# Designed miniproteins, single chains: the designs that were tried, part 107

Each design is a single chain, and the fold is of that chain. pLDDT is the mean over its residues in the fold that is shown.

## One batch from the design tools (miniprotein)

Design m3717
Fold by ESMFold2-Fast:
Structure m3717 (fold): chain A 110 residues (1-110)
Amino acid sequence: KKLEEELKKIIDEFVKKVDEIAKRYGMPEELRKKLVDEIKKIFEEAYKKGFDFDNIMEFRNKVSEVVLKAVKEALEKGYITEEQAKEFLRDVEKVIDEAIRKMQKAVIKS
């Protein structure tokens, strides 16, 4: 239960930060909601498998893939510029790194 609560808190903070970054760079609510929902789904599937070090790395890779997909869609639809996309990816990468570090620490501590 304690590990589950810690992981849930980490993911909630992570998706909130991703949504705030996406909003700041002009990504519309529909795409932000879709991105957040896809990240949450990836987390739920990883959690069902039993979070361990390997599953956290799979989670990281899948999250990076859906973030890139969302950025490509936003660019193709003209919602953001190429410059905004590069800045968005840099900011989100930092938030991904932070979340993964926290998840790894929580799993090791448990």
Scores: mean pLDDT 84

Design m3718
Fold by ESMFold2-Fast:
Structure m3718 (fold): chain A 90 residues (1-90)
Amino acid sequence: GVVKLEYTGPDGTVWEVELEGETLTLKKEVGDVKQTIKAVYDKEKNSWRVHTTEEVNGKVYEHESDLGPESPGAKLIEEMFKAAKEYEKK
């Protein structure tokens, strides 16, 4: 099933978190900026494969990256992934 929750990051940013299988989808909206991050853990590389979509006033920007485990972004994704997995057990 799909797990859906809200997560507040250390900087006070509120994220909409969705977990479907092993795919984590993170959504943030601040003013006219909408950001969607899709993250999947790659165990062979010990990294998060991340696809970021940012919409600003109807214009869409896309970026792909691999985040190593020591990166701040990977640590934040890992915390949200663990929160979603714990919610799935309920």
Scores: mean pLDDT 79

Design m3719
Fold by ESMFold2-Fast:
Structure m3719 (fold): chain A 68 residues (1-68)
Amino acid sequence: APPLLSLQQLHQRMQAVLSPEEYQALLDEYLARIQEIGTDESLSQEERDAAIAAVEREFQDFIDAKEA
């Protein structure tokens, strides 16, 4: 599933380009956003999956910017 593959790729890239402190801060932010989406009972499963994909994309874009 895209979220599982994206999480593995995201973690690998974060570890490659960030300091341990930056990695921990970004991981905490990512987990907080995923938890917020996961606990929103007003969202359907489809809406939740879309929201998670959007968060994953934001974090990929952030890492891409850090590499540049």
Scores: mean pLDDT 73

Design m3720
Fold by ESMFold2-Fast:
Structure m3720 (fold): chain A 72 residues (1-72)
Amino acid sequence: SAQEAVDVGAKATPEQSAKGAIYGGRAGGLGSYFTGLMAAEDIIKNNRSGADGAYTLSGAGGGEAAIQGAKE
């Protein structure tokens, strides 16, 4: 659910949030894949998590792939 994506993102480490961005981007096709990689790099470099992690998971479609990536 959208709420699960928010909750997972809010608790995710920057590394988990970056994995979520990559998984979500991959599911969206080639253009979204590169966007996901750029988001993942930004998350790691800026130690983004919590609200930024939640935004990345929901903004990347908040799909099951993104949520699963963040849980790993």
Scores: mean pLDDT 59

Design m3721
Fold by ESMFold2-Fast:
Structure m3721 (fold): chain A 66 residues (1-66)
Amino acid sequence: GPGEETGRRGGEAAVEAARATGSARGGLSVKNMAIKEAQELGSEEGVRGGERGGREGVKVGTDMGA
């Protein structure tokens, strides 16, 4: 549904933000926005998607920041 797609796109954006900034903070910010939008759309799957993508973004940002 729409929330699931919002979460997935947010997760992808979190990874890109982390790469662009070399920072886990960029990924976390985008992840939090995607989760909030998915919640507003009433989608549990979207929230989970945003959480998974955000976790990957944090990993990318942490690796680049080290």
Scores: mean pLDDT 62

Design m3722
Fold by ESMFold2-Fast:
Structure m3722 (fold): chain A 70 residues (1-70)
Amino acid sequence: SGAAHLARLQEYIAQGDKTLEEIKKLRKEEEDALKNKDVKTLAKVIQDLAHIPEDEALKKAKEKIAKKYK
């Protein structure tokens, strides 16, 4: 949690409510997976995020998550 989650949430709001709900779910899964060091779940979250329509802000958020997976 913290500033990174807030920044991501602002980016997702720009995409609309339905995208925000999907991102909230994936963000929670990411946070839980990071806490548990679950690399398999992190990889799945990255793949799921890749299927969400994006602008430049969301694209950067996806790249940041990919670095956490590695």
Scores: mean pLDDT 66

Design m3723
Fold by ESMFold2-Fast:
Structure m3723 (fold): chain A 95 residues (1-95)
Amino acid sequence: ARERAAAAVRELGRQAGLPEEVIEEAERLVRAGRLEEAAELLSRATGLPKEEVLIQLRLAVGVELPEEIKKLIEEIEKDAREEKEKELVKLLLEQ
C-alpha cells in the first residue's frame, strides 16, 4: 500500500542520511502515487540511477511490475519453495 511504502521511504532515507526535506517530499510524492517524481528526487539526492530507484519504489508500493518481471519473480519464489519442501520431506522420511 502507498502508506506502507511512504513509511519505508522515510526509514530508508533516514538510514541513508538524506535531508529531512528530501525525505518529506519523497514521502509526499509516494503517497500521491507519483513514483516517477519520487524516484527522480531520490536519484538526485543519492546519485543512484532513476530507473533503479523507480524499480525499488514500485516493489515497495506493490504496484504491478511488467508481466515478464512478475512471472520471473513468481518462478524464482516457486522453485525455491518446492526445493525446500523436497528437502523437508526427505529429512522426515530419514527420521
Scores: mean pLDDT 66

Design m3724
Fold by ESMFold2-Fast:
Structure m3724 (fold): chain A 65 residues (1-65)
Amino acid sequence: MEKEREEKIRRVKEAAEELGLKVVKTEGETIWVSSTHTDATVATGALLRLIGIGIEEGLSVRVAP
């Protein structure tokens, strides 16, 4: 269980970095991210895509304040 969760978190983190999102923290099954994009449209698109990836891995993606 722990190893599988770590691998799922790792995959979501790698996807976040590829999408230009910074992982701020991980809390259980929730991954908190912030946008590094200055364009709101690009940032929103990246966030929505990462949320979809998180759902496929069984993890929640949340935007950090």
Scores: mean pLDDT 77

Design m3725
Fold by ESMFold2-Fast:
Structure m3725 (fold): chain A 83 residues (1-83)
Amino acid sequence: DLEEELREAEREVLRLAEELSKVASKEEFEKAVREAVQVALDARPAIEAALAAGDREGALRIALEAARKAVEILRKALEEAKK
């Protein structure tokens, strides 16, 4: 279920951002969050185009891919902050 996978990925983004806020400097945290937000902004035109075409599954796949990329960015930032 793409909607469930998207919800899980979005929940993981929030959890990782919270963990990162506890161990990273303000500068490192802001950088990682900015990079994650940029992924969502870059995906928005494609999501909107898919929705306009009636392709809800395609829109969900694009959103999920963006959310998973945001998870990867935050996980990498968290690993670097733990060093």
Scores: mean pLDDT 87

Design m3726
Fold by ESMFold2-Fast:
Structure m3726 (fold): chain A 93 residues (1-93)
Amino acid sequence: AAAESRAKLRAAWTPEFEEQKRREIAAQLEEARRNPEEVREALETVEREEKEGVEFGEVERTRLEALKRAVAGADPEALADEILAAEKAALER
C-alpha cells in the first residue's frame, strides 16, 4: 500500500505539480508566521507526543522545523524548498 501510494505520487510529480505544491507550502508557512500562537500550541502537542514515544518521520520533522523557523522570521519560500526536497527524497525511498 505505501509503495503503491509512493509510485502513484511519483507518476503525478511533474515540474508543474512541484511548482504548485511549492507555492502552497510557502503560503501555509506565511500563514503560520501570522498566527504564531496557533503554531506554538501545535508544537507543544508534538513535543508532548514525542515524550510519550511517538516517532515522527523525516518529512514531518522537516515541516516542524520549518514552522519554528517561519515563526522566527525565516523566508517561507526557502523553507518550502527544503520541505519539497525532503518529500522528494521520501518518494525515492
Scores: mean pLDDT 76

Design m3727
Fold by ESMFold2-Fast:
Formats: structure tokens, C-alpha cells, sequence
Structure m3727 (fold): chain A 92 residues (1-92)
């Protein structure tokens, strides 16, 4: 849907901003600190959980990756992005 595409563009912009501001973001300690820092910003927090899921997949920690995807699903659902939540659940 156009709404899903617009939100994916917003998530991509947030990811690019986070990566530019935090070159060391692919580090669990940095990631956890940023999630706490941005806990009141659901779009940024969603982007952080997706970055974390990518980190854990690359390190073959699939259980931790699944937990990060589950958190991303919860946030997407809370924002009314049910189509994105369904897409993310398929990755579990």
C-alpha cells in the first residue's frame, strides 16, 4: 500500500541518520544504549531493533535476532502498520 511504502521510506531515512550519527552502531552495548535513549521515539526505536536484528543474523545468533524482530513487530503494530508487522513476522 502507499502507506506502507511511505513508512518504509521513513524507516530507511531513520536508519541512514542513525548509521551516520553512530558509526559504531553494530555493537550490542551501543545499540542497547541508543534504544534506551530513543525509547520515546517509536520510529527511531523500530529502526534500532531492525539494525539489531541484522547484527544478530550476521553473527548467527538467530534467537536474539528473533527477539529484536518481535520488538519491531510490536512497535509497528502499535503505530497501526499491520502490513509491515505481518511482513516482519514472516522473517521469524
Amino acid sequence: SPEVLAFLAQLRAERERLLAEHPDIYNPEVLEKLIEKYKDDPVRTLALYLIGADYYIKNKDYEQAKEYVRKAVEIARSLGHDELAELLEQAL
Scores: mean pLDDT 87

Design m3728
Fold by ESMFold2-Fast:
Structure m3728 (fold): chain A 61 residues (1-61)
Amino acid sequence: MDKETVESIVKIAQDLAKQGKLDSAKQAGQSAVDLGKKSGLPQSFIDEVKKKIDKAIEEAK
């Protein structure tokens, strides 16, 4: 279930980035990464989360 929670936070971060709220998007993205690490999710999944958030922020610039 932690994986679904992390994915939900990633979607929130992507939506915030799309709205131009880059600082809020970064904070939400960091929360998703931190939750993934605490939940013991695979490093590959955490790397994908980081990539999705970074891409959303970069595309919003």
Scores: mean pLDDT 81

Design m3729
Fold by ESMFold2-Fast:
Structure m3729 (fold): chain A 94 residues (1-94)
Amino acid sequence: APALSEEEREKIEKKIEELLKNKEELEKKYKEYEEFAEKLKEAGDVTVPEEEAKEMGEVAVKYGLALQVEKLLEEGDLEGAYEAILEAEKVLKK
């Protein structure tokens, strides 16, 4: 496995700390968007405004990442947790 530098590890550890600190807020927003999507489906309108769709997508990615990172840390897989952060940044960079 490629060894991360001490500086790269510190940056990723800070990102993990911020992500887990915001997990409760991300869960709340994710549930609100899930309820919103259910209401749209009931109304027969499957078209979400571009801005709302983008925000929902970002919340879903961040919440999923928080759950994945927490599970990997509980399993002692620090390398997997770091890789998950790096992969998620590639998705969120556009």
Scores: mean pLDDT 74

Design m3730
Fold by ESMFold2-Fast:
Structure m3730 (fold): chain A 98 residues (1-98)
Amino acid sequence: EEEREQLLIEATLLLMDAVFGAKHEPEVADLLREAADHLSRAIEALENGDYETFAEHLRKAAELLRQAAEKSTDPEVAAHYQRMAERAEELAERAKKL
């Protein structure tokens, strides 16, 4: 599949995970809602071919996901948000090659 389509799929999966977490994890819900907002803006930028803005919003989402991991009391949940942050950073780096 074309790299742009793959970036769209991966960013959408991160958005869905952030939205789900915001509904089920009250301790970090505000951080996850803010991360979801940045992920939505990243997807809009990608659809417009704006890879720089896509990467910027992914990096902001990654920072918020790291904060959610740090505040999570469940180690498994914390590890999940840490992995989401790492994926967001990977997508930002991949966008720089387009």
Scores: mean pLDDT 87

Design m3731
Fold by ESMFold2-Fast:
Structure m3731 (fold): chain A 61 residues (1-61)
Amino acid sequence: MTVPMPVAAGSPIYNAALGYANSVPDGGTKTFEVTVNGVDYIVTSSRHGGVPTIVATLKPK
């Protein structure tokens, strides 16, 4: 597995994940799948103090 990497604000992965990240309650964590430019990513979003954190890992086959 690839190491999870934080995604930059405004990137295609960030924008695709933002709607799901906004659904995460404070103190919560959710994992979801997004597809960007035909590549599948596993995205984990956590929210602490009202601030979402988004990290992405390339989906293994």
Scores: mean pLDDT 71

Design m3732
Fold by ESMFold2-Fast:
Structure m3732 (fold): chain A 63 residues (1-63)
Amino acid sequence: MSPEQQAALDEIRARLDALVAAGLISEAQAQEILDTAERLAAQGVSAEDLLEHADRLAVSLLT
């Protein structure tokens, strides 16, 4: 995994932790999004696309 992908995954984790702390999503939902992002990173998805994909998944849980 590239340093840029690792930084993106760290940012996704921080954002998901904030959403869990705010009571907006469950820890299980946060882990599911993170697992999906890690799988995409392993498949060669860019850091920018990882962040956008995780944001879309999180927004879908808030509506």
Scores: mean pLDDT 82

Design m3733
Fold by ESMFold2-Fast:
Structure m3733 (fold): chain A 59 residues (1-59)
Amino acid sequence: SVEEVYEKYLEKGRKMKAEGKTLQEISDEFDKEAETASEEERNAIYRALFDLQKEVEKE
């Protein structure tokens, strides 16, 4: 489901951040993944990225 895709990418982004990846590096990887995704999955991926950006701003 789109919700599972959202949760998967949110968790993936948090792990990448914990490993020292920048938000730009996470964004670049998500963009690559989104190119082969369906429209619904793409929207879920970008929603996860948007929420990750908000987490960085609140730190």
Scores: mean pLDDT 82

Design m3734
Fold by ESMFold2-Fast:
Structure m3734 (fold): chain A 80 residues (1-80)
Amino acid sequence: SKLEELKKEAEEALKNAEKDPQGVFDRIRELVEKALKEMSKEEVLKFLDYLGELAQKISDPELREELLTFIEELKKQVEK
């Protein structure tokens, strides 16, 4: 499914988060915009929940907190 494809792209983005912190925020935004165009609101929310799970695995506590905050703000925007 499209959701499973985007989840795989998200896994790759988050694996590189510590090497390119600025790029990971731009990549997440890109993936979420793609999800909004191609999937239902319910599937986008599931994707954002998965991004949150991936972000929680980031070793750098500062980057992890920034990513979790960013994902939560995106989720609030989608839930409206």
Scores: mean pLDDT 84

Design m3735
Fold by ESMFold2-Fast:
Structure m3735 (fold): chain A 94 residues (1-94)
Amino acid sequence: AEELSAEEALEVARRFLEEMQPLLNASPEEVAALLKEAEAELVSTTPSPEAMKRAFLAELLRVLRATAARLRELGYDEALRVVEELIARVEAAA
């Protein structure tokens, strides 16, 4: 498989952080509304807005930690720092 350059990985990580920033500051109700539009079955399974936000953040954290591990392997230190900052913000929001 082809790997992104360090610069491309950093740009992708920064864009993801920028796009996720509003969701990390959103109320549980706002997060639940967004998830309802995308995943109706998830809303029916998880009736609490707080539980919806928690489940979303837990899955996001899992993906981000896997991404951070890959960036460490590649030596993409600047992209890694952006992802680690996002991990800290997700953990604080959970």
Scores: mean pLDDT 66

Design m3736
Fold by ESMFold2-Fast:
Structure m3736 (fold): chain A 65 residues (1-65)
Amino acid sequence: DLAEVKARLEEILEKVRAGEATEEDLEEAQRLIVQLVTRHDAVALAEELGRELRRAAKEAGLPLP
């Protein structure tokens, strides 16, 4: 379900911004972004959430997968 994938990505993004995300959370987020494209054809949404995730992770000092 697209809505569930989006909700989980938003949850991980919030954890990243709070400094609570793990490398496993970032790996999950990358898999979900790929799923948005490959399973849901949601390319624009994947681009938006991918940019937000990378920016938040960089600001939090987390390694990007």
Scores: mean pLDDT 77

Design m3737
Fold by ESMFold2-Fast:
Structure m3737 (fold): chain A 100 residues (1-100)
Amino acid sequence: DEELQQQLERIRKLIEEGKKIADELSKEVNELREEGLKATLEDPSEADKKIAELQARLAELGALSESGSGAVALASAVGSVNLLNGIIELKTTKRELEEK
């Protein structure tokens, strides 16, 4: 059935495009988290600035999860969870360094 084969091909293409968007976003978010953690470990006074950078990106991804297509919305939601974990990590690291 050619119609079913064409439908399968379209679905496969959408999955591959969605995976690429998710991988690129994951790399971006992981780089932001790594930069924020490194800066905070070198100077705890930078923590609030780095938390604000992660919060700004979180707000942008939140907007994309509401308005984006299915693949973009899902990738943005996953990225938002990753950013929230990064914010928690920076807040915890700041507190631990201040308690030392």
Scores: mean pLDDT 82

Design m3738
Fold by ESMFold2-Fast:
Structure m3738 (fold): chain A 67 residues (1-67)
Amino acid sequence: MEFSSVEEELDFLVREHLDVLPAIGKAALEANGNLEEAEKRIRKVFEDHGVKLSEETIRLLAERILA
């Protein structure tokens, strides 16, 4: 199956955890443009909400917010 695990995880977030998206945006902005710090902060936000995502999805979210 050529469908990205990232796409499946993003669909899951929109369906089940849309309320978390503002928190990850804030966490990424608090990284002051540092991609690695943004990834770390986004990961922690999801962990605090009981959500486990792939590193690929976390990286994609950090890249999109810091773009």
Scores: mean pLDDT 73

Design m3739
Fold by ESMFold2-Fast:
Structure m3739 (fold): chain A 73 residues (1-73)
Amino acid sequence: AKNLEERILAIEKQAQDAIEAEQAGDKDRALSLYRQTVQGYKELLAETPPSHPLYDNIKSKLKSYEAKVKELE
């Protein structure tokens, strides 16, 4: 649980950088950073058992960032 929370925080920091790039009008940088965020959550979800309390949270966040990547493409 603790290690997953720390990894989620690290991925969310990348997501925050993506949001800031998008707000600054740098779509190329935002798209790149959102793609890195998606990859981070895909890897984390693959390593997380479905029975884990944070599984649905990770899955939900992954879907949200995948939608943002698709919007910016």
Scores: mean pLDDT 84

Design m3740
Fold by ESMFold2-Fast:
Structure m3740 (fold): chain A 71 residues (1-71)
Amino acid sequence: MIEEIELPNELVSAKVEPGKATLTIKTKDGSEITVTLDANYVFIKDNKHIVVGFKSEEDLEKFKKALEEAA
C-alpha cells in the first residue's frame, strides 16, 4: 500500500535499500533518532513528508508507532 506520511520533526537523512529504509529524524529536544522500516520504496517529498510503499498494514502501524517516539 502507498501512504503519504507527515513526520513529527525534520528528516535529517535517509538510506533506502531494497525492501527497507533507514530514516534519521530530529526529536523535540534537538537530538536524533534512527527509524528502520520495511517498505518496497520510500520517496522524500520534503523534510516533513515522505511517500512510502509499505509491504503490509502491519508495517505501516509499526512505522507510525516508531514515529510517536520522535514526536
Scores: mean pLDDT 80

Design m3741
Fold by ESMFold2-Fast:
Structure m3741 (fold): chain A 59 residues (1-59)
Amino acid sequence: SDAAGRATIAGAARAEAARETDPRRRQLLLSGADAAMKAPSVEAAAEAVTAAGREARQV
C-alpha cells in the first residue's frame, strides 16, 4: 500500500539520521522522514527524503 511504501521510505531516512553524528544533518533527515509520512504518494515521499538528504550534505 502507499502507506507502507511511505513508512519504508521514512524508516530509511530515520535510520540514516541515527547514523549521523552532526545534529543539524540529523534534524534535516528527521524532517525529511516526517515529510515522507505526510506525503500524498510514495513518489512524493521519495522526493522529500531525497531533498532532505541533499540539504543534509550541504551542512
Scores: mean pLDDT 85

Design m3742
Fold by ESMFold2-Fast:
Formats: structure tokens, C-alpha cells, sequence
Structure m3742 (fold): chain A 91 residues (1-91)
């Protein structure tokens, strides 16, 4: 869809900035952890069909990686990460 193409392009443009901000906000994460999170978000955004699905897609991708890799993030920190990614993509 045109929306998934727009989101994927915007995500690619912002990936470096997202990586930097995530490493600054969550210093307990490694570069590999952040790269795994961003890879999952990028994949999820390619499947989005409506704007209402964007936040849910980001949250699902983040939670999947956090759970699979047992990343040292609280529920509050997971929500903070989802909001950070969503806000940068929604600018």
C-alpha cells in the first residue's frame, strides 16, 4: 500500500536517529539489541494497511523482540520505547 511504502521510506530515513535515541534513552541495551528491535519494527511497518494500525504494529514488534531475547526492559520502558518510535515516525 502507499501508506506502508511511505512509512518504510520514513523509517529508513529515520533509522539512524532512532538507533541513536534508543541507545541514549535505554543505555541498558546493546547496539545488537537496538538493531534487532529496529529490524522487527521495519518488517512490521511493511504490513501496515491503515494509520490506526501503526502504533499497534510498532508495539507488537517491540514486545516480540523484548520477550524473545529477554531484554532488560520494564513494561513502562516498553511503552516509552513504542511512544518514542511512533512519535518520530508521526512527525
Amino acid sequence: SSLSEELSRRFAELRGELRRRLLERFPQLTEDDVDALLNAVGVALREVESREEVREAIERAVRTVVDAQKLPLSEEQVEEMVELIYELLSE
Scores: mean pLDDT 87

Design m3743
Fold by ESMFold2-Fast:
Structure m3743 (fold): chain A 89 residues (1-89)
Amino acid sequence: MIEELYEEAKKALDEGDEEKAKELIEELTRIGVRAVEEEDYETANRAERALEELALEYKEKYPELAKKAFEGLVEIGVAVLRRAVEKVV
C-alpha cells in the first residue's frame, strides 16, 4: 500500500494535481506516524523513504509540496523519538 500511495503521489505531482499530491503526502505521513505508534517499523520506514524521495525529487518543481513531504518525514521521526523516550527508565 505504501508503494501504491508513493506512485499515486508521483503521478499527481507529474500531472500538476497539487491538491491530490498534498492529500497523498498527508496520508503517507498519517500511515507512518500510526505505524510507529503500533511498532510496525517496517511500514514506518517505507513511509519515511517515500516522503524523503518525494521531497528530494520534487523540491525544485514543487517546493511547497516537497516541504510538506519533508515536514511529514520530520513528524514520523519525532514519533520515533517520542516512542524511544517512553522506554527509558
Scores: mean pLDDT 83

Design m3744
Fold by ESMFold2-Fast:
Structure m3744 (fold): chain A 65 residues (1-65)
Amino acid sequence: MIEAEAAAAMIQIAASVLGAKAEVEERDGRLIVRVSRTTEEDDKKLEEIAKKMQELVPELEFELV
């Protein structure tokens, strides 16, 4: 869905701003965004953004690596 791609892109942009590496994987119409851990504070911000995106797009998955 276009919404899932937009949500994943927003997480990738947020990760880039915080200096984290982000990778997106697609499985059976689901998007999984994996972001490298940086600091506890920035990791928490990314988790909060991901949670907000998942409220809009339940098929979106987020993982800190």
Scores: mean pLDDT 79

Design m3745
Fold by ESMFold2-Fast:
Structure m3745 (fold): chain A 61 residues (1-61)
Amino acid sequence: SLLDELRALLAEMETASVEEAQRILAEMERKYRSVPNPSPEQGALLAEAMRLVSEKIAAAR
């Protein structure tokens, strides 16, 4: 399911480099936009991924 795919990508992102995390976020956004009526749970996972990427960028600074 899309929800399981987004969870797997988010888990991958946790240990990824900043560059890889940005690529994973782009893939998550692409998958999310492919769904006509995304669930609140799917939206929450995308929002969490965006926060994680921002935190990784700040930490790498």
Scores: mean pLDDT 84

Design m3746
Fold by ESMFold2-Fast:
Structure m3746 (fold): chain A 100 residues (1-100)
Amino acid sequence: SAAAIQEAIALLEEHIGDLEALREALLRGKVSEETARQITLALLRSLAARMRALGLDEAAARVEAVVQEMEANPDMPALEALDRVIAVLRETRAALRARL
């Protein structure tokens, strides 16, 4: 329904904002790499679960893949993970908007 699509878009917009704020803080040196990685992992795990609850299974799987890669590779930069997930969320938001 249109209401379900609008709810999903609102979730994506909220998390895009949060991830972009963290990305900016990291780039400005306001947060350490280690702290940014820990915050990113927590945010992405929560986000993936909420996306699955809304039926965004493909997008959730893409976010979960980034989480798995971060956990497997401690040298993976938080910035890389943030950029990849922000792209997934923007693509998902655009696809949902096209259905309205």
Scores: mean pLDDT 90

Design m3747
Fold by ESMFold2-Fast:
Structure m3747 (fold): chain A 103 residues (1-103)
Amino acid sequence: HMEKLEELAQRYADEAAKRIGELIKKGASVDEVRETIRQAAVRLAKEALDLGFSDEEAARMAARVYHRAFEKASEIAKKLGKDEIAEELQAHADRVRATLEGR
C-alpha cells in the first residue's frame, strides 16, 4: 500500500526534476521552478486520491514530492553552474524538510 504510493511520489518528483533541468537551461526563474514543483505535487495528490488513498496520505506524499523535487532541482542547478539558484532551491528544500519533520 504505502510502497506503491512512495513509488508514485518518486515518479512525479523525477519527472518534475527532468522538466526543471530543461527550464533552468533556458534561464527560467526560481518562481517558474517552484510552480513546476507545485504542479507536480498537486497532480500526485489527485492521483493518490483517485487510487483510494486518504487525504492524509495524499498530503504527506505531496509534501515528500515537494522536498525531493527541490533537492533534485538544487543539484541540477549546481551541475549547470547556477550556484545562486541552487542555494535558493536548497533553502526551499530545507523548509519543506522542517515541515515534514514537524508533521
Scores: mean pLDDT 80

Design m3748
Fold by ESMFold2-Fast:
Structure m3748 (fold): chain A 83 residues (1-83)
Amino acid sequence: DEEKIREHAEKLVGPEEAELFMKSLEVPALARKHLAENPAITEEEIERAELLMKKMKELLLEGKSLEEIEKRLEELEAKIAAE
């Protein structure tokens, strides 16, 4: 349901910035694909980024505001750091 995520992002930041934002959501997947070529990036860092991006996509699908998305991502990052 990436189309709904894109549509909500476009409403929040406009179509040009939404395209850049949607491309940024692919960064963890690209990093995982190239992990073997870049030993400076750990699998744990990629997994953390994937969890954060998944949460961001869920919040966008729910139609949350930018402020609420930021708060929820900060909460998730704090929980990961507490492990």
Scores: mean pLDDT 73

Design m3749
Fold by ESMFold2-Fast:
Structure m3749 (fold): chain A 97 residues (1-97)
Amino acid sequence: SLEEEVLELVRKALEAAREGNLEKAEEYIEEIRKILEEQVQTPAQREHAEIFLESLEEAVKLAYEEKIPVEEALKIMEERAEEKLREAVEARARAAA
């Protein structure tokens, strides 16, 4: 499935970063970006894709700097994505008020 393909690329990016290969990690992030761009049909889907990629880039940086395990980096990525999505929803609500 597409979700399984994206998750495999995420794991590869995080492992490459943890091993000190930031260039390879960035190549995997770019591949994920291309896959997500092909799936975006609405502004909301674009916002979700951008939040996902930003959270992935933050997790890749942590894996590179702190050498944390891939499973820990994935958890951080998921938590950061949830926080950013909540903030985006709240910002939209404030703008509408």
Scores: mean pLDDT 83

Design m3750
Fold by ESMFold2-Fast:
Structure m3750 (fold): chain A 79 residues (1-79)
Amino acid sequence: SMEERRAKILAEASLALYRMLLWEVKRNPDADVEAAIELVEKQRERTLELMKELNAPEEVIREFEREVERILEELRELS
């Protein structure tokens, strides 16, 4: 559906930004990894709320959460 496409676009855009943050943190030895983790977690909550407003299918939400957790795991390994 159109709503499913919108939810997928929102999820992919959010994930692209989180991956960019992870990439920058990996490059910068002085980066505040803990602050980066907090930022990703707060933005995840906002994206999830918007996806629910769009009536995103459960599988789309689950895929998004799985990818965010993978990014968070990589960030935690840097701390």
Scores: mean pLDDT 87

Design m3751
Fold by ESMFold2-Fast:
Structure m3751 (fold): chain A 79 residues (1-79)
Amino acid sequence: SLEDVEKAVEQVKEMFRKEAEKLGNTPEVQKVVEEAEKKLDELLEKYKKGEISEEEFSRQVLLVMGEAMGRFERIRRAR
């Protein structure tokens, strides 16, 4: 349902926020969060408009998560 999809997006955003906080919420870290959240918002809008299926939405969310978490890990290792 749309409610379940919206809740999933909010949970992913909260996960990004927590990872950013662990990394000291620097401008570099904030940029990763902002770019990832923008992509999630764009995907949610496409889903709401019926432009993508729930399965496609879920696949794309996993890709956004993987990209963001990979960028956080690179930032962590550079310290």
Scores: mean pLDDT 86

Design m3752
Fold by ESMFold2-Fast:
Structure m3752 (fold): chain A 74 residues (1-74)
Amino acid sequence: SLLATMSPEQQAAFARALALLDTDGDGKISPAQLRLALRGLGLDPSDAEVAAIQKEADTDGDGRVDYRALAASL
């Protein structure tokens, strides 16, 4: 997966970026925010890759990404 190609440094930077984008502190971000965070790391995720990550991390079916679940799957 795209996330499996990330270095430990990129994973740490990604987690920090997601925490900054999560302004309400609920551990959830939009797919657009996920794409922005990945692009900020120098990655170029396709729409299909973003959708796949969203499906893996959307644990409650609300259409948002649970980035804490993402961090647990790394």
Scores: mean pLDDT 74

